# Designs tried in a protein design run: designed miniproteins, single chains. Part 7

Each design is a single chain, and the fold is of that chain. pLDDT is the mean over its residues in the fold that is shown.

## One batch from the design tools (miniprotein)

Design m227
Fold by ESMFold2-Fast:
Structure m227 (fold): chain A 55 residues (1-55)
Amino acid sequence: SPMQKTIEMFRLLAEASEYYLQAKLSKDPKEKQEFLEKMEKLLEEFRKLAREARE
């Protein structure tokens, strides 16, 4: 349902925000990169759901 997709989209954004925060707090460049890559994967899932909502 559209409401379930909206809830999932908010969940993905919340998780992406957590990884962004962890990336900013990490002192290890490799850990920063890994957190940013996880964030980007969640944002790609968000974009897919947003596209499905438009179609």
Scores: mean pLDDT 85

Design m228
Fold by ESMFold2-Fast:
Structure m228 (fold): chain A 86 residues (1-86)
Amino acid sequence: SKLEEEIEKIAEEVLEIHLKNTSLSFSEKEKKRKFEGIKKAIEEAVKDKLNEKGLEILGRELQEVLGLTEEAVEYAKKKIKELIEK
């Protein structure tokens, strides 16, 4: 669906921002794991129509569980909010 394509594109953009803003090196397997985790988190957030408080909690989970940079987390929150508000 169009929504699934938009979510996948956002997940790719979030991962790209993360990789540009980190000093850590990742294997292809680790990158794939992070991509799948980001994609699932976005899908669930959009499905549940998370409010501002829910997005703040999600942002902390993305940072703590997936180890994403602040730049990647803030971009993900912004894009999820845009998808929910459409």
Scores: mean pLDDT 85

Design m229
Fold by ESMFold2-Fast:
Structure m229 (fold): chain A 60 residues (1-60)
Amino acid sequence: SNIDKANEYSLKALDALEKGDVEEAIKYAQEAGKYASEEGAKGAEEGLEEKLGKKVKLES
C-alpha cells in the first residue's frame, strides 16, 4: 500500500540521517511524502529537522 511504501522510505530517510548521509535522507524523505501525502511527509520533515537543525519542506 502507499502507506507501507511511505513508512519504508521514512525509515530509510532516518537511517540515512543516522549514517550522516544528508543528501540521501532528503531524497528518501521526498519519496515518503509522495506516498503518504500529508501525514508521512510531516513525520519525515520532523526527523530531518531534528538531525539537520534546520527546517525541511516536502512538496505535497
Scores: mean pLDDT 72

Design m230
Fold by ESMFold2-Fast:
Formats: C-alpha cells, structure tokens, sequence
Structure m230 (fold): chain A 70 residues (1-70)
C-alpha cells in the first residue's frame, strides 16, 4: 500500500530529525508532502497503483539520500 510506504518514510524521518539540519528537515517534509499529493492525485485520476508506487518510491529514495548524506 502506498500509504504504508509514506508512513514508514515519515517514521524514519521523525527518528532522524533531531540529527538533521533545519534546511534538510524542511526539504524532507516537502518531499513527504509531495509523495502524499502524488498518491492522492493518482487515486483520483485512476492511475495504476504500480505507477503511483514507482513515483512514490522514487521520492522516498530521494528522502533516504538526503538523510544519509547529512
């Protein structure tokens, strides 16, 4: 489920947040919100779940890189 993947990313971010700069935290929050909007819009537009998942996973990978590189 796309929502589960997004929640897992949020939980990972919250655990890492105290160690991140304010700028990185802001960028991760924006990416999480973007993933949520992609999931919502994709469902409204009838986009196949696999395509929504692929785009959300791409954003989650970007979040993971931001956290790891910090």
Amino acid sequence: MVEKKIKEAEAKFLEAAPSLSSEVRLQVVKLINEAKQIALKGKEDGVPEEEIMAEVERIIAEIDKLIEES
Scores: mean pLDDT 82

Design m231
Fold by ESMFold2-Fast:
Structure m231 (fold): chain A 55 residues (1-55)
Amino acid sequence: MEEALERARQAAEKAVKQGNPEKAFDEMVRALEEAGLTREQAIQAAADILKELGY
């Protein structure tokens, strides 16, 4: 779980650096779902990470 969150954050940072917060969100949701989170939990976690990054 924690490893998946770290990977999601790295993907988000790369996409935010490129100016694509939507892409960051999609990549985080996908990574978290692959780690075994439900779609609802993945969406919530991705939204929290994006908010932390200023989106």
Scores: mean pLDDT 76

Design m232
Fold by ESMFold2-Fast:
Structure m232 (fold): chain A 62 residues (1-62)
Amino acid sequence: MELSEEEIELAASYMELLELPIEEAEKVAKAVLENREEAKKLLEHMGWKEPSEEVLEAIRSL
């Protein structure tokens, strides 16, 4: 399965919800884009629209 650009942008939005500075959020989003399979697993685990708090914390730990 392949993630669209829009799906990756959703991951970046979730990282912003973790109260990261815009510069740090951008770095993390780029790291997620470089690791497409990790981004894929995170989005699937979150169910795309309804991410759990544990999944959001996992994204922050990236």
Scores: mean pLDDT 54

Design m235
Fold by ESMFold2-Fast:
Structure m235 (fold): chain A 61 residues (1-61)
Amino acid sequence: MKSPVEQQMEALLEKFKAGELSLEEFQKGLRELYESNPEVDPRRALELISRLMEEAEAYLS
């Protein structure tokens, strides 16, 4: 099962794809979730952020 932070990060991507968030708001949201949850494995969190960013950029292409 995904951590609450990982679920929130994926929810931001879903909102971005739905047109509820701009790319800038999406990026800011990911950064704020990462910075406010230092207890999460940084390596795993950064890997997820990278994948979600790539998916958002692919969606815009």
Scores: mean pLDDT 79

Design m236
Fold by ESMFold2-Fast:
Structure m236 (fold): chain A 82 residues (1-82)
Amino acid sequence: SMTDQIASQVQDDFNSFSQRVQSSLSPQSQQQVTQITQQFNSTVQNIVSTTSDPQTRMQQVRSTFTSSRTQVYDVYVSQYQS
């Protein structure tokens, strides 16, 4: 469906973002970003498998994307403050 295609694209976009950020991080920070990325992918897969309402599904995917991106950003900023 269209919502499944959008969810897949959002996962691809986040994975690409995560990979680019990891190239500038320490091994410890890379592990944290990897865990955030794995949790994001699992959460999106759960949303698309359990949520039948398209509007609710897209809202949950968007919220998860925003939250996960903020978590990656916090790891990145923390690296520069150390």
Scores: mean pLDDT 83

Design m237
Fold by ESMFold2-Fast:
Structure m237 (fold): chain A 61 residues (1-61)
Amino acid sequence: SEEKLEEGRKYAEENPELKEILSEIGEKLRKIGDLLNKAIEAERNGDEEKRKEYLKKLEEL
């Protein structure tokens, strides 16, 4: 529910250690999403070399 999400956000704002951890997780998730989308696009275009490069970078995260 929206109430639980709001409570979690407020708790993170009031706890600096948790805020830092959540920010780090968020950055990793953003990078994963970007690399996955690029790998999918490369596969659709038949670019096997580019697909392998993006999957390799995803494994290194």
Scores: mean pLDDT 80

Design m238
Fold by ESMFold2-Fast:
Structure m238 (fold): chain A 60 residues (1-60)
Amino acid sequence: SNKEILKEIFDAILERIEEMKPIELTEEQKKFLEALKAKDYDTAAKLWEEMTGSKFNKLP
């Protein structure tokens, strides 16, 4: 279930990043996208936490 929740969250984040596509992506954003494409959700979650200062484990 946790991985399904992470997939849903990451899908939403990926869509948001794609909306910013006219703007050049940072190296951190590129690594995050590569992790998502590889289905490496652990690495993606770590990168997202470092980029935004927020944690997925704060969800109830």
Scores: mean pLDDT 68

Design m239
Fold by ESMFold2-Fast:
Structure m239 (fold): chain A 69 residues (1-69)
Amino acid sequence: MDLVLEAAVYLLAAAVYLSLGDAEGAIEYAEKAIEAARKALETAPEEYRPEAENLLRAAEELKREAEEL
């Protein structure tokens, strides 16, 4: 699996858990999205770097929101 796609899938899962009020699930998948997005930034071609950066920011923001639940 492409790391950018992997980060996007984990971010979607985290968003679903957050919408259900499952803070633990949201945090778990947000952390997985952060790890995948960080690794994507290290290995991705320049053309995919903005997408990886956007996924990282979204995952970090979602984790902060979940931690406040």
Scores: mean pLDDT 82

Design m240
Fold by ESMFold2-Fast:
Structure m240 (fold): chain A 76 residues (1-76)
Amino acid sequence: MSAEELREVARRALEEGRLLREEYEARGDEEGARLLDEAIRLLEEAIRAAEEGDLEAALEAWRRALETVRRFAELL
C-alpha cells in the first residue's frame, strides 16, 4: 500500500466513522461513541502522516485504528 492509497482508504474510513459516531452518540451508547472517537483520531493521524510522506507512521496509525475498530466490533 502506497502513502496515497492509505490516505484515500483512511479518508473514506474517517467519513464512515464520523457518521457511525453520530449514530451511536444519538443512541446513548457512550462506550461505542468513545471507541469510534479514538478510531477517528487515529485515522486523522494516519492521513496526516501519509500527507507528510511518512508511510511508516501512517501505517502504524492505520494499524492502531483497525485494532480500535476490532475492539469496538467485539462489543457488539
Scores: mean pLDDT 79

Design m241
Fold by ESMFold2-Fast:
Structure m241 (fold): chain A 59 residues (1-59)
Amino acid sequence: SHMEEEVRKYTKKAVEALKKGNWKEALEYFMKAIEAGKDDQELRDKVVEEFTKAAIEAS
């Protein structure tokens, strides 16, 4: 679906920003991913899990 594609796009951008050490940009994309998935709690949970794992690796 369009929503799933948007969530995936922003999640990928957030993770890539974390890998580059761009925490501000990562948080901006993370928030966009959460907003895109606002109607799907399971999809938002996946975004949080992926972002958290990437953040731990970046730390």
Scores: mean pLDDT 85

Design m242
Fold by ESMFold2-Fast:
Structure m242 (fold): chain A 78 residues (1-78)
Amino acid sequence: KEKEELIKKAIQSGRETAEALATNPEWQEEAKRVEKKVKEIEELVKKGKLEEALKKAAELARENGQFDLAEQLEKLAK
């Protein structure tokens, strides 16, 4: 439950970041990169690969400057 909740927070934050970046033409590539990471995390959760999903969510959180969230996700992935 805790693992799934933190993954959901990373996904939601990632979606919001991608949508905000997509508004700026200069950041279209970054927006696509974030969206791709979000989709990869969702696929891992659907496949029941929760540990891999946590690791990918931690990468996404770090890229978005959410270092505390990234550290929590990395600890749960061990």
Scores: mean pLDDT 80

Design m243
Fold by ESMFold2-Fast:
Structure m243 (fold): chain A 66 residues (1-66)
Amino acid sequence: SRAKELLEKGKELAAQGRYYEALRHFQEAIKLDPNYSEAWRALGELLEKIGMVDEARKYFEKAKEL
């Protein structure tokens, strides 16, 4: 699916340190599939890497609910 493609590309970008581009890809994946728990988790992990730990926690909580 397109949401899965965006998630995979986002992970590649994050691995390269391209955090802002990864963020946009994860956000678009969530927009296309709001129930895609893996996308919420990936965005949480990215937020944690860039020091936004309190915000990351909210995304991890959302992923657990799905």
Scores: mean pLDDT 88

Design m244
Fold by ESMFold2-Fast:
Structure m244 (fold): chain A 73 residues (1-73)
Amino acid sequence: SEEAGKLVDEGVEALRKGDILKAVELFDQAIAIDPEAAAKMLEKYSEEARKDGDTFTANTLEMQAARARQAAA
């Protein structure tokens, strides 16, 4: 879903700027619209953050991806 994808992109930007509350709201919206697409995008962003050495962002996005996977089940 293009809409869910945009929400995940905006959520990741908010998270990297330190706006955790806004990031969670955007991820919740993306998961509600398309949990499978949200999970795949969050997994990709988590992997990218881990390669960049940003362990905090990687772990946070990995946990959000797990929530999206659970919602898709």
Scores: mean pLDDT 88

Design m245
Fold by ESMFold2-Fast:
Structure m245 (fold): chain A 82 residues (1-82)
Amino acid sequence: PKVELKVLTDSGKCVQQSVENKDEAINAINKTVNIVKKKFTALPKNTFDEILEDLKKDVEEGNFENANTKLEILCETVLELS
């Protein structure tokens, strides 16, 4: 089933992306977290690793709503600090 996730693009925009499976969701999450990590280089690397693992766990458990809510917060935070 298709699920919608809020992701950050390389251009710094927050967009809703449709994903068809868990692998696509994990790829979208990895890309988004890596973009955020590049913008917040002053934070410890393990902070982003923890965020990534938390989001990955939500997707693996099928909790796409929780993953999307966390992605929305992450995306809004980046927009406010940019």
Scores: mean pLDDT 77

Design m246
Fold by ESMFold2-Fast:
Structure m246 (fold): chain A 88 residues (1-88)
Amino acid sequence: MLEELEREAQRLAERAREAYEAGDLEATAEELARLAELARKVAEVAKEYAIEKEGLSEEEAEELQKKLLELAEELEARAEELRREAAA
């Protein structure tokens, strides 16, 4: 599951980069919003991992969850900024 989510994140990041390089701000915002959704889902899985106590310590899982939620907030803010710029 985590490995599949990581591959999807890499694919979305690549699409966002391609759209940005092409000057397609709306497409870039869409891909960044999808990355934010994925980051929140990964954060949820990391929390479940801490509860199951498989492979990760509770502290490591909580730290990972916090970092992923921070990343999701940054990606959402950037997507909103780009959408405003695209609509201008």
Scores: mean pLDDT 76

Design m247
Fold by ESMFold2-Fast:
Order: sequence, then structure tokens, then C-alpha cells
Structure m247 (fold): chain A 61 residues (1-61)
Amino acid sequence: LAETYNNLGSVYESLGKYDEAIKSYEKAADIYEKYGDPKDSSINAKYIASKLNIIGVKEDI
């Protein structure tokens, strides 16, 4: 489940649909948190990094 939303987020990001990408990554993280699958812990880190990049963390560089 979380993997599906993570993949969907990547697709939206590639299409330039950042709002949809962010929401998909958020759903992936939410599913991981609710179902407690430790194997997906890296998704949370990637989601945070991806969201910050999309929102404009580049401006702080």
C-alpha cells in the first residue's frame, strides 16, 4: 500500500504535478505509520526531503 502511493508520488513529480506528488507521499507515510511496517521507514525520510525540495528548499541554498 505505502509503496503504491510512493510510486504514484514519483510519477506526479516527474509530470510536474507537485501538489499531487506531495499528497501521494503524505499518504504513503500515513499508511506506513498506521500499519507499522519498519521496512518502509526510508520512505519517510525520502518523503520529507522530496517535500522540502518541491516547496522551495532550494531558496535556502
Scores: mean pLDDT 63

Design m248
Fold by ESMFold2-Fast:
Structure m248 (fold): chain A 51 residues (1-51)
Amino acid sequence: MRRVTPAELQAALGADPDASFSEIGERLGVSTETVRRVAEKLGTGELPSPY
């Protein structure tokens, strides 16, 4: 199964902010549950900048 980084999800959301988690999951090749978990992490806290 493919891993999705928060940065990849954020880029997908930026391209279509009105897209559902199911649609984003299909575009990224992951389950809706994976998208939702990563989105929850983005929504409840700020992503640390690596640099």
Scores: mean pLDDT 67

Design m249
Fold by ESMFold2-Fast:
Structure m249 (fold): chain A 58 residues (1-58)
Amino acid sequence: SEETRREILRLIGEILRLIGEMFDVENDDSLSDAEKAAKLAELQARLAELMARLRTLP
C-alpha cells in the first residue's frame, strides 16, 4: 500500500541518519574509547530496532 511505502522510506531515512551518527561518534576526538563504545552500542540497538520494524513490513 501507499502507507507501507511511506513507512518503508521513513524507516530507511532514519536508518541512514543513525549510520551518520555512528560515523560522527567514531570520529569524535573528544570521546574516550569507552565513551565511543557506549554511544555506538546505543545507536546499534536503535538501528537493530529500526531494521526489525522494516523486516515486518511487506
Scores: mean pLDDT 85

Design m250
Fold by ESMFold2-Fast:
Structure m250 (fold): chain A 89 residues (1-89)
Amino acid sequence: NKEKIKEIIERLLEILDEAEKKGRTITQELREKMGEAIELAREGSEEAYEKAEKLLEEIRKELESNPDPVDKEEIEILKLSLKNALEGI
């Protein structure tokens, strides 16, 4: 469902925007979780979408607790990739 995929990507963009604003870190592990959430949304089942929703909550919580610094440029690159994914829907 394109609408649900778009919703998940838009929510990920919101989370990244908040993380950037608060000086939070995006790790490789978080990037993998973000990709997993998008993949689950693409499967289009109600169960997969619920799993994607759970991953979004886990990503948000992990961003608030992660102490490792990340380059602001990396967050901008991730946001650009997600925006490109949205336009490709």
Scores: mean pLDDT 69

Design m251
Fold by ESMFold2-Fast:
Structure m251 (fold): chain A 65 residues (1-65)
Amino acid sequence: ISLEQAAAASLLAERLLREEGLSPEEAGRIVAKETGLSLEDALRIARLIAEGHDATRAGVAVALA
């Protein structure tokens, strides 16, 4: 995925997890649908943010994998 796509996905995941209180699995499904990322990549971003990583770090980690 591109760094721009990863950044958009990570910001959405952070909002869904921290402001909306969704589970990482629920957030990952919504992120995949809204951003066009694979469910696998979207779930990785959501889980990293749930584990305490910030949105930028989570997005970069998935984009570079």
Scores: mean pLDDT 80

Design m252
Fold by ESMFold2-Fast:
Structure m252 (fold): chain A 64 residues (1-64)
Amino acid sequence: SPLEEMKKKLEEVKEELRKKAEEARKRGDERSARRYEVMVEASETALEMLEWVYEYAKKREAAK
């Protein structure tokens, strides 16, 4: 489904951002590390929002 495809892509992006945060910390770039960590948190929120929007749309379709 489109939702499962988007969830998979978001999980892949989240994992890449975690790796970038680790690499930034290893080189002492605390600013970039913090920035990537914030993006990971935003990706988690986006996943929750996507699930909520999908369920909302499904309920609207069922009500027709």
Scores: mean pLDDT 80

Design m253
Fold by ESMFold2-Fast:
Structure m253 (fold): chain A 71 residues (1-71)
Amino acid sequence: MRIQLSPEQIERDLKFLRDALEEAKASGDEETARIIEKVLENMEKSEDGFDREVYAALGLMVYGLAKAAKA
């Protein structure tokens, strides 16, 4: 066991990534939007809390890099 994610925590992470996806789409960053979409899909398919957290971290990292590059 590495990570114990509650359903509430998973829901919050999904909401955050959905907001990041909408922002990426609004900014015209199709590559970042595509990557976030794949992350969300993998999180929804994953049954393991560790895998979900890893995907969430990757999605946040991609979003952060995109924001930094365009800021």
Scores: mean pLDDT 67

Design m254
Fold by ESMFold2-Fast:
Structure m254 (fold): chain A 71 residues (1-71)
Amino acid sequence: SPEAEALFLEFVRGQALALGLDPEAVVAEARELLAQGKSYEEVVAELAERYGLSEETRADLLAVVATIEAS
């Protein structure tokens, strides 16, 4: 849903800011991957590979995904 996507992207933005990354660039890339039909879990995996996200950051984003998918 648009609301679920907006919530996911807002958490992606927050993590990018906390890591000193360009939040708009990371969010734009996440949005592009979602537009390609990738799942939220696949998007998290791709961002972790591209930006070198820690296991902790990846787990935090996956917890958000689980909450969104349960709603």
Scores: mean pLDDT 83

Design m255
Fold by ESMFold2-Fast:
Structure m255 (fold): chain A 60 residues (1-60)
Amino acid sequence: MSAEELLKKGVEAYKAGNYEEAIKYMQQAVELGGEEAEKKAREAFLAAEAGNYEAALKAA
């Protein structure tokens, strides 16, 4: 699974209210994709926390 796929799964888990799973997917994406994935994860989850899931998926 790519870092991008893991970030998208994390956003979907967050939207579903499964925050523990969302955090695990985010961590796996950062481990696989490094600093770029970490930036994307931060942007995606900030958008998801604000309720903007379209922006969250685009950031991932």
Scores: mean pLDDT 81

Design m256
Fold by ESMFold2-Fast:
Structure m256 (fold): chain A 70 residues (1-70)
Amino acid sequence: SEREELAERILEEVKETYEKFLSPEEAEKKVKEFKELLERLLELGESVEALERLLEGVRLLKEQLEKQAA
């Protein structure tokens, strides 16, 4: 489904971001927490549009963190 595909993309972006900026242990914990959040959002029937906005927000956060790390 489109919502499941978006959730997978969001989780991939979150994993890449956390793995780049956090220790392996902290990254694993944060990724697990975010995965649980995404699963709850899917269960609540969150819209495709809301998930697309969340993906955009994650990408913006990643860009901001990359600028600070440079």
Scores: mean pLDDT 80

Design m257
Fold by ESMFold2-Fast:
Structure m257 (fold): chain A 82 residues (1-82)
Amino acid sequence: GPNPPAFAPQETIDSLPPEVAIQLYERGLAEDPNYWRAWYELGVILAKQGKLEEAIEAYEKALALDPNFEEAKANLAKVKAE
């Protein structure tokens, strides 16, 4: 489906300062908390920043919305092992 205006392609988000990318996702998720992809992408950014507990929460929310998302399961397991 079409990408929500609050979320950018991964390449664009990876080019943003992490704090700006986090704010972008937090704002979008405040308006639509059921968008599992945004929870997953937020978790990836938080993990890269070393915010492991916040990353775990974001991945768990993504998996609560889409339990079959294998990449979120793998990343959650990796973060919990650190």
Scores: mean pLDDT 74

Design m258
Fold by ESMFold2-Fast:
Structure m258 (fold): chain A 72 residues (1-72)
Amino acid sequence: SRAEELFEEGKRYFEEGRYEEAIRLYEEAVVLLANTLGPEHPLVGEALRALAEVYEAMGRHEHAQRLRERAA
């Protein structure tokens, strides 16, 4: 699916240290998954956790924690 493609591309950018691009792709994946499967679906939680990892790597600990709370 498009959301899976966005997730895979976001992961690649994150691994390359391209955090801003990774954030954009993961945010798009979150929106698509939430709209298609519902906001509490496990895949939405996984995308939110991936987004939180990017913010954590950037030193944005409070932002990462808020995203993990949304994923729970």
Scores: mean pLDDT 85

Design m259
Fold by ESMFold2-Fast:
Structure m259 (fold): chain A 82 residues (1-82)
Amino acid sequence: HMKEEIENLKKQAEQLKKQATSLENLAESLLDMAESSTDPSSKDKLLAEAEKLLNQKKQLEAQANDLTQRANALQSQLKRSN
């Protein structure tokens, strides 16, 4: 059923956005630790880990946006269908 599919896509998008926020918060914590680090090697490692988390966040946001676009497309189709 198209209505159920739209709601499922919206819920999945919301869950991915929440996961992305969690990764962003963790990355910010690592960036803060990097700024406090006096050892260049430790600082570089923390920055690298933060970058990985931010890249994962961007991937989750892209997936959430794709699901949202699919939901919007189906919703538009549903409104045009009898």
Scores: mean pLDDT 86

Design m260
Fold by ESMFold2-Fast:
Structure m260 (fold): chain A 58 residues (1-58)
Amino acid sequence: SPVERAREILREAGAPDEVIDKAIEAMKAGDFSRAITLLREAVGPEAAARALDAYLEG
């Protein structure tokens, strides 16, 4: 699923599970600003963009 692909990208980039869960919940709620902020802080802009792209391509 797109959610599973996003999780895999984030885990590979070294994001903690807590951050991954918070970011996915934010994306499900439509709060992409919060999700992007959390992901960029945890894994940097490149990995954050890849994860968001995988989520949205579902």
Scores: mean pLDDT 83

Design m261
Fold by ESMFold2-Fast:
Structure m261 (fold): chain A 65 residues (1-65)
Amino acid sequence: MELDAFEFFRAVMREKGVRLEDLVPELEKIKNAEDWKKLGEKYGVEVKEVKETEDGSYILTVEFP
């Protein structure tokens, strides 16, 4: 599944029942592709690929269990 950073955020809240207050501090730690993989691992989501777009956003290829 390919998601932008915002769609990934919403999907984690929906699929894993994560509250916004718990997720925001984790998002503040995201600086690179490895941070995205670490966030995914914490919530049981496999982040297979992270692609930075021309506008500085991220496109994530993820797999939910």
Scores: mean pLDDT 73

Design m262
Fold by ESMFold2-Fast:
Structure m262 (fold): chain A 100 residues (1-100)
Amino acid sequence: MITVKATLSQTSVAAGSTLTVNVEITGAGDKDYKVKVKAYNAQTGELVAEDEKIIKAGETSVTLTLSNLGAAGTYRVVVKVYDAETGELVAIASTTFTVT
């Protein structure tokens, strides 16, 4: 079973700022994984920012970037890890941040 840990560069950012998300995986073995990070407005459920990168075989982490964080409010970050070959969802993590 693969586990995923997501760490935000900040838990509170100014409107218009960029936020980085460090994603670490454990138990992955020697294959590629696709990591998708999505930020949603916690009140409305609207997708406001996203990024996608591949963790290559033998690697355990990747840094993704959330840009265009415009509206003040609370946001939910959802990190989904997929098998890059099959597209199967293998792990999920979530966290929150605020825009002021």
Scores: mean pLDDT 83

Design m263
Fold by ESMFold2-Fast:
Structure m263 (fold): chain A 94 residues (1-94)
Amino acid sequence: SLEEVKKLLEEALDLFYEAQRYAESGNIDKAIELAREALEKVKEAYSLGGDLVKTAYDIVERVVKLAEESKDPFEVSLALTLGAMAVAIALRSL
């Protein structure tokens, strides 16, 4: 349902904000862990919402992969910001 899609995207957005706090404190491993959890929420939202969530899913998958491969604090912070923005835009379009 649309309500389930919204809830999953809201949970993903909260996880990205939490991840940004950990990145700011220098805990990059925990930030990446939370970003992976956010990706799983967006993936579930995509399975339920299809095309409504596809752009957010594509962006989040790419930025989480960038964060995991890079682990550079600046690139991780940028990836988290882009992921949060993609999810927020999807929520506003529902």
Scores: mean pLDDT 90

Design m264
Fold by ESMFold2-Fast:
Structure m264 (fold): chain A 92 residues (1-92)
Amino acid sequence: SEDEELRRRIEEIAEELRKRGFSTKQAYAIAAVAETLHLVGDALDEVFEELKDKKNLSIEEFMEKAQPKLDEANERARRVIELAEELYERDS
């Protein structure tokens, strides 16, 4: 499931950070931020790929394509935070 994939990615980042001396709380907080930024980046990359052959692209036209994907990324980001909190509670 998507939750299993997100959980695994958060755990991998947090484990690497803990090995580098970050606290469990710091590691999961940083992992949540990193995954959130990755989700937003992926959403924007999809918009750029769809519009790559468009000449004279307006800001309005870009936002019409970007907004739904950014809304999805924001929903997934909310879930990332929830999963990071669950994992922190498990590992604390």
Scores: mean pLDDT 83

Design m265
Fold by ESMFold2-Fast:
Structure m265 (fold): chain A 97 residues (1-97)
Amino acid sequence: SLENAIKDAEAEAEKGDITTPSALEGIGRIYRDQGKYEEAAEYYEKAAEAALSLGDYETAAKFLENLSGMYQALGDEEKAKEYEKKAEELKKKSKEK
């Protein structure tokens, strides 16, 4: 089941004391595909934070765009616009470095 796949992905992401942005995005995508938008948003947020900690502003912006999409699905238009704006700001920052 997809729920077992999510648990396996979470265990693998924590293996070797490393949680990668790509692994977190993968879990968020699985939740999104199940229509579990609140859980998907949580993992996209964690993925963006992980990318930011690595200085990868372009990848973090992509994850914030996914987060905006999750809030659109949840009916929170204000939060969706907020994360879209944050993604644009990070894209500008990535071009300056």
Scores: mean pLDDT 77

